Designed miniproteins, single chains, continued (5). Designs and how they scored, part 83

Each design is a single chain, and the fold is of that chain. pLDDT is the mean over its residues in the fold that is shown.

## One batch from the design tools (miniprotein)

Design m18870
Fold by ESMFold2-Fast:
Structure m18870 (fold): chain A 69 residues (1-69)
Amino acid sequence: LTKEELEKLSAEEALHALLLTLSPEDQKKLLEWLNTQKFESKEEEKEFIVKLFELTQKMPLEEALKKLE
């Protein structure tokens, strides 16, 4: 999965694709974290997903989420 591929997807499809790159434990953590967040638009949600993917290439999911808080 690449940034270019994620940018071509809808917000829902991009989230699903990102989840498939994560362990089941990290998938649960991400979904629980997302339930606490309120995005103003689907475009904002997609931008968040792309940024999160880029950060997870450099660091663990928990650290990436902390940076985006």
Scores: mean pLDDT 77

Design m18871
Fold by ESMFold2-Fast:
Structure m18871 (fold): chain A 63 residues (1-63)
Amino acid sequence: SNEEYVEKAYKELKELAEKLGLTDEQIRFIDKAYEHALKNNYSKEEIDSLFEQLKKALETLAK
């Protein structure tokens, strides 16, 4: 399901954030994006696009 797909993408980003040593406050935007994607029934393509952007944001924030 799309919900399971969003959950998998969310877990992967949270694992990346943990590896990068980011705080819960710094990564709150990921939690908000996850909730938004679920609430608005995002397609797999929309989820992939959104989570690729979030991944780049995490990598930038970690510098």
Scores: mean pLDDT 83

Design m18872
Fold by ESMFold2-Fast:
Structure m18872 (fold): chain A 90 residues (1-90)
Amino acid sequence: MDEELKKRVEELAEEAKRLAEEAKELIDKGGSVERVVGLLLRIVGLAVDNEILARQAKSEEVKKLAEEAAEEALELAKEVLKHVKEVEAA
């Protein structure tokens, strides 16, 4: 169970990184704000999913991994939000 949770945490963390990079590229290319908002909501959803996995984990190691992945996803979402504001302000 916890080994499957660990794998899922790692998969969600990688997905969050990919979505953040995709959002930054979309912003740089002058993509629509609505599409960027959609990607931001998906990244936040991955943070919520990792918090749920942290609560389900029986191993302290997997619980910490999931909590750290959730925090990282939220930081990635904040970076995307900062990037869109900086590009629009320039």
Scores: mean pLDDT 83

Design m18873
Fold by ESMFold2-Fast:
Structure m18873 (fold): chain A 62 residues (1-62)
Amino acid sequence: GPKVGIIAAPSEEAGQAKAARARAASPDAEIILELGDAETAIKLGEQLAAQGAQVAVSLAGG
């Protein structure tokens, strides 16, 4: 299935920095920035994995 990275970030600035590095490391992956708590990002990841995506969830510092 599709390869998806979800980044949970306390701010857009922190999230964008990590997203840029993730996109450079895995250009074949769809990178989603979640400006919320880690639990929200994990739930989104579970939902996408249930739809057949290969999902990785990570946290950006703030």
Scores: mean pLDDT 80

Design m18874
Fold by ESMFold2-Fast:
Structure m18874 (fold): chain A 91 residues (1-91)
Amino acid sequence: SEEELLAEAEELKNQGNALYKQGKLEEALDSYLKALEIVSVLELKHIVLEEELPTNLLELAAAVHHNLGLVYRELGKLKEALVSYREALYY
């Protein structure tokens, strides 16, 4: 279900947040990218069905992109950080 997938993506975001705070940057990146993959599948589903994207999905997408920007910045990947922050602003 969409609710189950949203919950999984939220849990992955929260795991990424915890890993980021511990300085486990590569593991945090992996968790956020997995969250983004779920978010992207849900976004595509709504786009294909010509449905408006739910607010909670938009908010989750923005948060994941922003947090990816934080991790990329800490890893010194400044171009990827900029792209991720910019993506967050489009939500």
Scores: mean pLDDT 89

Design m18875
Fold by ESMFold2-Fast:
Structure m18875 (fold): chain A 94 residues (1-94)
Amino acid sequence: SERDEVLAQMERFVEGAKQLVEDLKKLAPVMDPETFIAELKRQIELVKKRSEVLIERAREAGVPDEVIDRFKKETDEILKEMEKLLAEAEKQAS
């Protein structure tokens, strides 16, 4: 069903986003700072946009509010970690 598909996509998205944060942490010391900051900004915007699309699809598919709220909380925590990495990178570049 669309609901089961969206639930699976939400789970894969959270796991993928967590892995993305770990990959970005490994790239930070080996990338040019300007390039790293640009890539990190791009990834933050993609995570935001993709999570919003998944939330809307989840609502339309009848996913319970409790599940959507949990997804929002997990993605917000991931985004805050990415934004912290961005702040640290920008501070080092200045």
Scores: mean pLDDT 89

Design m18876
Fold by ESMFold2-Fast:
Structure m18876 (fold): chain A 92 residues (1-92)
Amino acid sequence: SEELERLERERRRRERERERRRKRRVEETQKQLILTGEEFGRPEIGKIAAEVVRLGEERGLPPEELSRWVLKVLSAKTVEEARKILEEFRRR
């Protein structure tokens, strides 16, 4: 029982570390998308793409599916088109 408790503590510690690394990765990706949007003179589109990444991670979407939605937003010709894509994503 003491050995089982030790293994459970180690498992929970590793799970917390994985969660922290995942959150840091998401935050870094969001930051990069916002910065890229600023560099191309389209900061609002970068922010919308970052929001898609945040929502996709919260919903546990596969990376391939999430990447398609992010590319859709980044390929939008106007901020209004990007917002429409975000709204469509939220409805799924």
Scores: mean pLDDT 78

Design m18877
Fold by ESMFold2-Fast:
Structure m18877 (fold): chain A 61 residues (1-61)
Amino acid sequence: MKKVVWDGVKGPKDAIVVRSLKELKELAKKYDVEKFYVGKDADTRWRTLANSLGIEVVEVD
C-alpha cells in the first residue's frame, strides 16, 4: 500500500506528494492508498475525498 502527503505539509519521505484533489483521486485509482497526510488547517474537501475513497486521514503539524 502507498502513503500520500499533501504538498503543504511534511509527511514520510517515501510518501507520494499530491497538489490537487484530482491527483489524490487518480492516485487512489492506480494504487492501494493506506494513509493520507494532511495539515490540521487544510480544506475539508481533502478529508471528504479521502474518506470517500476509504483512505485513513493523518493530521500533521
Scores: mean pLDDT 79

Design m18878
Fold by ESMFold2-Fast:
Structure m18878 (fold): chain A 90 residues (1-90)
Amino acid sequence: MPSDLMRAINDESDGYRKLQEAVDLVVDGEDLRRQALENPENREKLEQQALEKLRRAIELADEAASVSPLLGGAGEGVRRYAEELRKELS
């Protein structure tokens, strides 16, 4: 059976992967928001895509924080930034 140390390493690794995916989704959401401002004819579609990516980013950031307490602060930061981007889309 895996040791407590190996369990901790696996949990931290899983958390970091989820946090990285959350960050990538926030970057994608920010890019889609910028595109929506530059393309009025596609604005609604781009805003909906951005909102979906930001929603998923928040979920993954929360999961990362739940898997590793060390990622709590980083997860909260990603969540807060994603929530601010969502406000700019309304």
Scores: mean pLDDT 79

Design m18879
Fold by ESMFold2-Fast:
Structure m18879 (fold): chain A 97 residues (1-97)
Amino acid sequence: SEEEVIEKVKKVLIEAAEKMIELDESLSPEEKEEAIKRVKKLIEELAQKYLEEKVPIEEFLEKVIEALENMLEAETNPEIKKVLEEAIEKLKKIKEE
């Protein structure tokens, strides 16, 4: 269902965001916890907006994948690149289901 697809996308995005934040050596442990909390809230709000039938699920998935691919192209940290590549692969598999 559309709701199941959105929940899978949320899980992928939250996991990727948590890994990227944990890799950011410029942030204190407290700043990392706050960043994770903020990103989780933003992902939940984004998902809720799409569940309000504003965008077809296929378009939602394509836009999310495009955003991550743009982040990957701009990224120089190889560990963050790997996190983004894994997230993109997982999202593409969700799209094929």
Scores: mean pLDDT 82

Design m18880
Fold by ESMFold2-Fast:
Structure m18880 (fold): chain A 61 residues (1-61)
Amino acid sequence: LLEEALRKYFELKKQTEEAKKKVEETPNPSQKDVEEAEKLEEELLKFGREYPPELAALAHA
């Protein structure tokens, strides 16, 4: 359970960072890119709220 959750967390974090970087590096980002970055960030925050003790134990946060 924790191993699966941690794996999904890091996958989400990587996708979120890539999406945000794409939006930041583009002077006129598409609505789709902006929405995707925001959605991924929201999912990452929700994941952190659901698994805070597990993430703290395995990811030092």
Scores: mean pLDDT 72

Design m18881
Fold by ESMFold2-Fast:
Structure m18881 (fold): chain A 80 residues (1-80)
Amino acid sequence: SLEEQKKKIDEALKLLEPIFSPEQIERMRKYLLETLEKDPEKAKEILKGIVEALKDSMPYLTPEQKENAEKAIKLLEEAI
């Protein structure tokens, strides 16, 4: 459901708080939720892009940030 997808996105963004600034998290939340309501196919592509960017960022993250990023990736993939 749309509500379940929104919950998974919100949970994933909370896990990303140690990696991104509050302003970046708010921008991602707003953009993803607005796009999910207006264009679900575009939202799916954006989510895939975020997952790919997080995977590409893994070598530059601390061990704790990597664990949070891996959990966030799983939630975002489930929202697709």
Scores: mean pLDDT 85

Design m18882
Fold by ESMFold2-Fast:
Structure m18882 (fold): chain A 65 residues (1-65)
Amino acid sequence: SQLTREVAREIGEKLREIGDAANKLYTGKQLIKKAKELGEGAEGKALEDEGQKLIDEGLKKLNGA
């Protein structure tokens, strides 16, 4: 039915949003890990800041705030 297809599309859209949030969280975590490996310096700080930004964005997206 038409209604069934519309509901399936809405579910698909929400699953894509969840996937995008998960990708941001994972990427952010990996950037922070790389920053720790680099230690002191501008490059390590830049990776840490970008990684934290991605984690914050991913969490905000999941919470809908």
Scores: mean pLDDT 83

Design m18883
Fold by ESMFold2-Fast:
Structure m18883 (fold): chain A 86 residues (1-86)
Amino acid sequence: AAAAREAALARIRELASRQEELTARYEKAKEAGDEAEVEEILEEALRLQREIAELLIEIREGEEREDAEAMLARVEAELARREAER
């Protein structure tokens, strides 16, 4: 239980670091006017946020879990919206 929670927290930190890298790439692509790259980065960021939310649901309890579930629902809705506009 404790070891599994610790592994999930380590994974969340890893995903958060990847999200920071995507933010830097997003800013560069936006400055360059590369709209296609911006959209690709935003979708990748949403997928990372989805994985983070799923991990948070596993390790959080009570109100923090409810917040994570709300985050997951929001991210999934945005991904579905983007897929529908393909």
Scores: mean pLDDT 82

Design m18884
Fold by ESMFold2-Fast:
Structure m18884 (fold): chain A 80 residues (1-80)
Amino acid sequence: LTPEQLIKQLRHYARLRVKDPALLAEIDRLLDEISQAVKEGNVDKAKEAVKRLAEAMRQAGFPEELVELIEKDLLKAIEK
């Protein structure tokens, strides 16, 4: 999957699962930040945004196993 495809899938998934509108807005913002950093070719900025996304997902109550898998998949896609 491309980073853009993963971001789109994660955005849809977050909207289904995140009950808190403030946390959903933060996750959407971080996904936008990752997308922009990838488009700019700024791998370091994208990786920092992915780490912040993982923390926001933990705060939103996502299972740790799922957060770890998503972080790994995004980092792998960004590094390609």
Scores: mean pLDDT 83

Design m18885
Fold by ESMFold2-Fast:
Structure m18885 (fold): chain A 119 residues (1-119)
Amino acid sequence: SAEEGRRHLEKFLTTEDPEAARKAAAHMDAEAVRRYVAYGHILLERPPLPFVDEKTVLEVMKELAKRLGFDEEEIKKLIEEKEYETLKKKIAEELAKTVTKLDEAARALARAAEELLAE
């Protein structure tokens, strides 16, 4: 699951042995590892692991911002001006809104299903 993947990534990011983390990551799909590390960087407010380049992190952030409905010209300007913290904050705020709405919708659907099954 995505939640289990996030917990695994958090554990890797907190390890005191970066060499062990690097070797473990080498056995995973490189694109998936880079995407999860970039996602973890945004949500956990920590730098990415040393084996993931900043360019890959920025490309993932750009793609995520586009999917969240941010203007492409605004995204490009923030990246060119190296306002990465501003872009990260905007992405985090929009993700928090999306997660809250999905959680509320899931709870409403669960309640409706319980009422339907009780009849």
Scores: mean pLDDT 55

Design m18886
Fold by ESMFold2-Fast:
Structure m18886 (fold): chain A 66 residues (1-66)
Amino acid sequence: SMAEERARQLAREWLTTPDPARREELVRQLAELGRVENLPGARRAANAWSDGDDEAMRQYLLEIVR
């Protein structure tokens, strides 16, 4: 679906960007997309980021990109 494509696009950009401000913006977009389109993977990734769990966030993003 287009929502899943968008989630993959956001996830890939988060994994490749060195910019902390851009990562924060991408997480906000993933959280919104996960909420609006009911995407559990995107919601889990955004929640891990909010909890400060960078490693869990990375693992959830890798699952989205797969």
Scores: mean pLDDT 87

Design m18887
Fold by ESMFold2-Fast:
Structure m18887 (fold): chain A 88 residues (1-88)
Amino acid sequence: AKELLEKALEHLKKAIEAAKKGDAESARKHAEQALEYLEQLPATNLEAQLAKRGVEAAIEALKKGDLETAIRELEGAKELVERALQEL
């Protein structure tokens, strides 16, 4: 669990940085990688499941060119992943 959460957090940070620079393509690639790590966690990890929903919403926003919504959703997902790591 911890390794998957740490890898998801790394990619969420990179996705946020890319989105803030206006690089929607790089932001989407990192968001998709974070999603792959979050999908490997059990459904009983509620913070990870909520973070997964936020990342999915961010990916949809990035596809539409809505960087503001994407950044908001990615930052929310990052906070949830950080909370999940604190509870381990």
Scores: mean pLDDT 85

Design m18888
Fold by ESMFold2-Fast:
Structure m18888 (fold): chain A 58 residues (1-58)
Amino acid sequence: MEEFLEKQLEDIARFAERAAGLSPEAVERYIRAAKNSVTPEDLQRAAVEALEAALKAL
């Protein structure tokens, strides 16, 4: 499950970078923070927050 969530998080981060023009540093920080989280719930929350931020930027 965690590996699946990590890949999904990377896909979301790539989409946000392309769609909202996020800086590579911001994307990398987000991925690092998510990988340092040991719970699937934390990863899911981070992914939702990133997606909401990308949608708000549109």
Scores: mean pLDDT 64

Design m18889
Fold by ESMFold2-Fast:
Structure m18889 (fold): chain A 55 residues (1-55)
Amino acid sequence: SPALAAQLAAERDAVLARHRKHLESLGYPKEEIDAEVARLDAFLTRLEAQRLAAA
């Protein structure tokens, strides 16, 4: 469903933005934040693909 795909993408963007802000608030260096956000993005993208395949 295009609507479900759009919703999951928006949810992923919101989670990534919130997580970045949280790590910044804890004083992590930019390179560590970028690496962690990239790992989370890869994980959420895979989970999104699995949810879309199951729908």
Scores: mean pLDDT 85

Design m18890
Fold by ESMFold2-Fast:
Structure m18890 (fold): chain A 87 residues (1-87)
Amino acid sequence: MSLREAFAEIDTDGDGRITKEELVNFLKEKYGLDEETAEKIADEIIRSFDVDGDGTIDEQEWFNILGPASNGDFDKFLEKLLEYLKS
């Protein structure tokens, strides 16, 4: 899926910000990850991409950081991250 589609599906509150809880739920529902793995991935994403330090990711941060790393494809980003964590 595109980064824009991923952001829209994760942002269930429609407030323009992604929380750790929304990321965990998205990873479990769309990718079938278990609770522990989803929480670890969500923590790494928020920690790496939360420039504001408020524990959330806004739409601008999402596109600015993941766009170059994934060529706009969230699935490719997640596959690379999972491969890294498997090692």
Scores: mean pLDDT 72

Design m18891
Fold by ESMFold2-Fast:
Structure m18891 (fold): chain A 94 residues (1-94)
Amino acid sequence: GASERAREAGERGAEAGRRGAEAGLRGDAEGAERGAREAAEAAKEATEAAKSGEARGEVGAGGAIEAVGGGVEVVVGALRGGDEEGARGAWEAL
């Protein structure tokens, strides 16, 4: 159902964020940007699922928050790795 879609989207966003953060730590700007874009797309999906009227607000909000958190992790990872380009790309993708 809608709640399940919101949760699944949130989980995908968190995973994309983790991969993007790892890429940023290694100085892979393209990988960081991809991770941030995937996390941003997942956040949109989670928000749309929550707005369907069948998803509980708490579950839908959790998915969106998790996906956004993944995107933030990409920015932080890139900054920690000295990848200023990756950090900027990730920030713009959010």
Scores: mean pLDDT 73

Design m18892
Fold by ESMFold2-Fast:
Structure m18892 (fold): chain A 58 residues (1-58)
Amino acid sequence: MKKVAIVVSDDPEEAEKIAERLKYEFGADEVIVVPSREEADKLAEELKKKGYEVIIAY
C-alpha cells in the first residue's frame, strides 16, 4: 500500500523541508503540496478511496 503525505503550505521552501522530513520519519512514497486545508482534505479523501495510506501535515 502506497503511503502519501499531503503538506499544506503556500511557501515552496517550507514545503520542501517538511516533505524531506516526512519521507524520512513516515516513510512516505510520495509527497504532495497543496496551498489550503480544504484542498488537502479533498485530496486525502480521494486517495483513501483508492486504498492509499494518507497523512496531512499543516
Scores: mean pLDDT 78

Design m18893
Fold by ESMFold2-Fast:
Structure m18893 (fold): chain A 98 residues (1-98)
Amino acid sequence: MAPHPFKQRYPEITDEQIRELVRLIEELEELGDDLTLSALLLLSYVEAGIMSEEEALDLLSSQTGVPKADIRREARRLREMDADELIEYLRERIEELK
């Protein structure tokens, strides 16, 4: 299998941080978040070289109904975060959805 997408984006990320991110992503999925999860998938697909940003935006927007512009803006915001900032942001997003 390819290296974990988070290891490619954050070379210094710990296995504990990866486990926490996976847990938070699963909780966001259970809460029905489309925007933040689409943005994370966009970054994962592009960074793994699976598809281009435009292909990922087309796919995710068609699957979720979230506008491509909104997914792109969220992805840009997430891209600026380090691993700890991303963990904190996902926790805040989960609280907003409860």
Scores: mean pLDDT 79

Design m18894
Fold by ESMFold2-Fast:
Structure m18894 (fold): chain A 69 residues (1-69)
Amino acid sequence: MTPLQRVREVRRRVRPLQDRHNQQMAQLRRQLDQETDPSRRQQLRQQGGQLNQQYSDEVDRISREVRRQ
């Protein structure tokens, strides 16, 4: 597999993860906008950070898997 083919394959595999992540973050933003309790707002912010970290880790995993092929 060429370097260019690896970049295309990563993008192809990442697209559904990016779509899922965008949907989850949109849901969290709506919940944060409606939440008035400071403790619950802090929990939602932490959840957002975890979702961002999970997405980053999944992208990195896919990149490594494609590079091994």
Scores: mean pLDDT 83

Design m18895
Fold by ESMFold2-Fast:
Structure m18895 (fold): chain A 92 residues (1-92)
Amino acid sequence: ARYTVKVTGEDGEVVEAEATFGEEKTIKVYRNGKETDEDPLKLFGELFAKPGTHEGEAEAEHDGVKKTIKAVVETDADGKVTLLSYEEEVEE
């Protein structure tokens, strides 16, 4: 199985993660296009905590099924997150 997540903040900061699960397990995390050893949950959490609009794209591929999610969320000055748009696509 393969999973990818990309989130872009209003300031242009980009956090990406790719995880592959099978005979081997690999996790790679990128910040602004550069690979990092930082905790992906910490990076995504810090990004979503910033006020502004965040665009997220996620892709999951498992057993020949590919699922793509695209979402836009807004975080206000008080840290409240609001979902602005959501798109989901499934390819079998």
Scores: mean pLDDT 77

Design m18896
Fold by ESMFold2-Fast:
Structure m18896 (fold): chain A 80 residues (1-80)
Amino acid sequence: DLKTLGDAMVAALEAAGHAEQAARVRKLFDEVIKLIESNAPKEEIFKKIRELYEAARASGDPAAVALAEQADNKAYELIK
């Protein structure tokens, strides 16, 4: 479930003290979920997931990066 992955990533970033990145990640996850629910083009969904990856990398938290990779894989399964 993408929402569960998003909640986990936000929690990991907040625990690491990256509150601003946590807020950005939450917004990006909400946008990804909305795009999937609206059956948006695959390229648009993957562009948003790449923004999520960039936010995770900017935090420097390996756990956040791993969760972003899981979200990418889950989105691919949902839209393949």
Scores: mean pLDDT 77

Design m18897
Fold by ESMFold2-Fast:
Structure m18897 (fold): chain A 97 residues (1-97)
Amino acid sequence: DELRKLAKEALKAGIEGDVDKTGKIIKEMMEKQGATPYEIGKIIGEEAIKLGYSYKDVTKAAQNMVSAARKYFNVEEVEEMSKAMGEMIMEVMKKES
């Protein structure tokens, strides 16, 4: 499952603060795997939850992903990706609260 492998790599790079690497992985998910910005955000959010990353780490990764994505994607694409990722994280927070 290449798309989920890339999502895990993007999360790790984002947590580490490697903005350039994060952006390149997201670009690859779109160009080579055919994923939409929404699908990329959703699968990254799902993998973050599944791997048990903390809210702090996921928030840091999300901020770095948004920053990185702006180099490769337009504003609307970045917004869709961010929205999908935020929706997945909020669903888990509601379940854990």
Scores: mean pLDDT 78

Design m18898
Fold by ESMFold2-Fast:
Structure m18898 (fold): chain A 70 residues (1-70)
Amino acid sequence: SIEEEIEELIEELRRVEAEAEAKGDLRSAMELGALILQLEVYKIMNADDEEKQKLIEKVREKLEEIRKRL
């Protein structure tokens, strides 16, 4: 389900955020925290599945950009 996809993505973002913090990359850690917050807000706001899917895709793209610089 989309809800499971969001939960898995939040867990992945939290792991990468911890890695960024451990490396002293506070900028990447802050950016990852903002992405987590966006996903959690969409869960609460009862957004439609199409809007949730668009956010998931955008967050995945940003996560890969951050991973490349860690």
Scores: mean pLDDT 85

Design m18899
Fold by ESMFold2-Fast:
Structure m18899 (fold): chain A 67 residues (1-67)
Amino acid sequence: SAAIQAQMQKKIDAIKDDYKKKVADIEADAKKNNWSPRELAIKLTSESINMSGEIFDVQLEAKKKIE
């Protein structure tokens, strides 16, 4: 339903906003601690995978509500 899709989108948008904040914090921490570009890339990739998993969970919950 349109209502379930709207609720799902709000949750996905919140997850993306949290991810953006985490990326900024990671980049700031990397600069402070002189991380290599490779170390930064690995950490950012890990967080991106975590975000994708959270979005997938939201989509699964929305699907369970649609029969």
Scores: mean pLDDT 85

Design m18900
Fold by ESMFold2-Fast:
Structure m18900 (fold): chain A 85 residues (1-85)
Amino acid sequence: MEEKKKELEELVRQMLTFVLKSPKEYQASIARNSGMIVARYGLVEVGLSADEVKEIVEKEARELKVSEDVLNAFLAGIEEMAKRL
């Protein structure tokens, strides 16, 4: 359980870093899709709530100084995936 949560935190960091290295015009769409992937792993494999997954994403985004637009797109992806599960 704790090991999977650490893997999720690392996945979030890697996904956000990938978004930041992407061309600016694609960052929001990549962030939304990344949020869906992160949510599926967090909700299904780790067994966290959507709010707990969002808290991890917000923490990592703050540390990486991610823009509000990218963070909001990532969180929207999490909510979209949560609705499908």
Scores: mean pLDDT 84

Design m18901
Fold by ESMFold2-Fast:
Structure m18901 (fold): chain A 63 residues (1-63)
Amino acid sequence: SEERERAKQEATGIANEGLESDKSPEEVGKEVRERLEPLSDVLSEEEIEAVVENVIIHKEREA
């Protein structure tokens, strides 16, 4: 659906902003999770957690 595609695009934008920040992986993960919470009506909890986990893992690799 268009709603799911829009939510996925928004989640990707939020994740990218997290990856570009100078914050710790834990702080970025928390912020990304909080910013994705409004999308829980469209995206499953598993999809949201996957985005958060991928951001944390990527930040840990960059550090």
Scores: mean pLDDT 81

Design m18902
Fold by ESMFold2-Fast:
Structure m18902 (fold): chain A 90 residues (1-90)
Amino acid sequence: MEELVKEYLEEIKKKIEELELPPEVRELVLTEMEKALELLKEKGDIETAEVVHRVALASLEVVKRGDLEYAKEVAKTLAAERQAVADKHE
């Protein structure tokens, strides 16, 4: 799973470079991917892995659109999903 997440992160970085995205979009996407990877390292379960997979797919869509408002909305949704998984392990 860690290798798959790193592969997604590398693909996202390449698309960011190719599409000349606004810095704010780049920062939001990379921040959410970083937080998802951190959670996966801490929890290591399949539910967390599914959240990370969704974060990766959403990040790729955000990168393709290059829309800051859409990126912010997606980031909020992903943060809520990540928090829900964290709360289940309390």
Scores: mean pLDDT 71

Design m18903
Fold by ESMFold2-Fast:
Structure m18903 (fold): chain A 79 residues (1-79)
Amino acid sequence: RLQEIKEALDEAMADLEKAQELLEEVAPLVQNLSPEEQREARLYLGEVLLRLLEEHAAEPGAREAAARVRALLAELRAE
């Protein structure tokens, strides 16, 4: 399940719109994972989102969103 999500996200990364749609679709599914899997999924999804935002830094709000995602990832890693 996590592996399937990872593969789909990696494939979609070349297309910002497709990647965003996939991330939104996956978010509800993460709730059904074990707590350990949820944490790992959130870390992975956060890294993918951060990479996407950094690649599209010229988009309005992308830099602000990237800063927020970095803060959330740091907090998750500290736990």
Scores: mean pLDDT 65

Design m18904
Fold by ESMFold2-Fast:
Structure m18904 (fold): chain A 93 residues (1-93)
Amino acid sequence: MEEALKKAEEAAEKIARDETEVIAKYLKEVLGIELSEEEKEAIFRGFLEGAKIVGYAVAEKLPVSAEEAAEKALEVAKKVIEELLKEYEEKNA
């Protein structure tokens, strides 16, 4: 049980890091916005702790509404959380 939770946490960290890179690439290639390493780290931490902080940080750099930035961040965070919950349930149910 604890091993499954630890594995899920490690998977979340990996997914959050991978999703941060996907977002950074999207912002650079589609919107012309390049994120610094510090901003990428903030996004990664945001996905682990909550999408709200990520939404605010991204909104400050985007020529789009804060709502759109928060919505995208929440959508990615929701996927990570849903995958973790599913893995946890399968291992402990």
Scores: mean pLDDT 61

Design m18905
Fold by ESMFold2-Fast:
Structure m18905 (fold): chain A 72 residues (1-72)
Amino acid sequence: LEKEIEEFLEKLKPKAEEAYETGDKELEKEVFRELAERQRELIEQLLAQGKLSEAEAQALLDRIDAALAAVE
């Protein structure tokens, strides 16, 4: 899991750096949405594997939704 997250973050790093250097707010939002979507998928996968309780998964999903709403 952690290795999969690390590999995903390494793939997004160039896009995040480009957004920071150019000040492109749309690219910054796109990177953030991609991160949030992948985190949601990982949470659902962990729940399916029994590594997270339903309550833990819901709390994490709620945090992702709140973070996405803040970026809108």
Scores: mean pLDDT 74

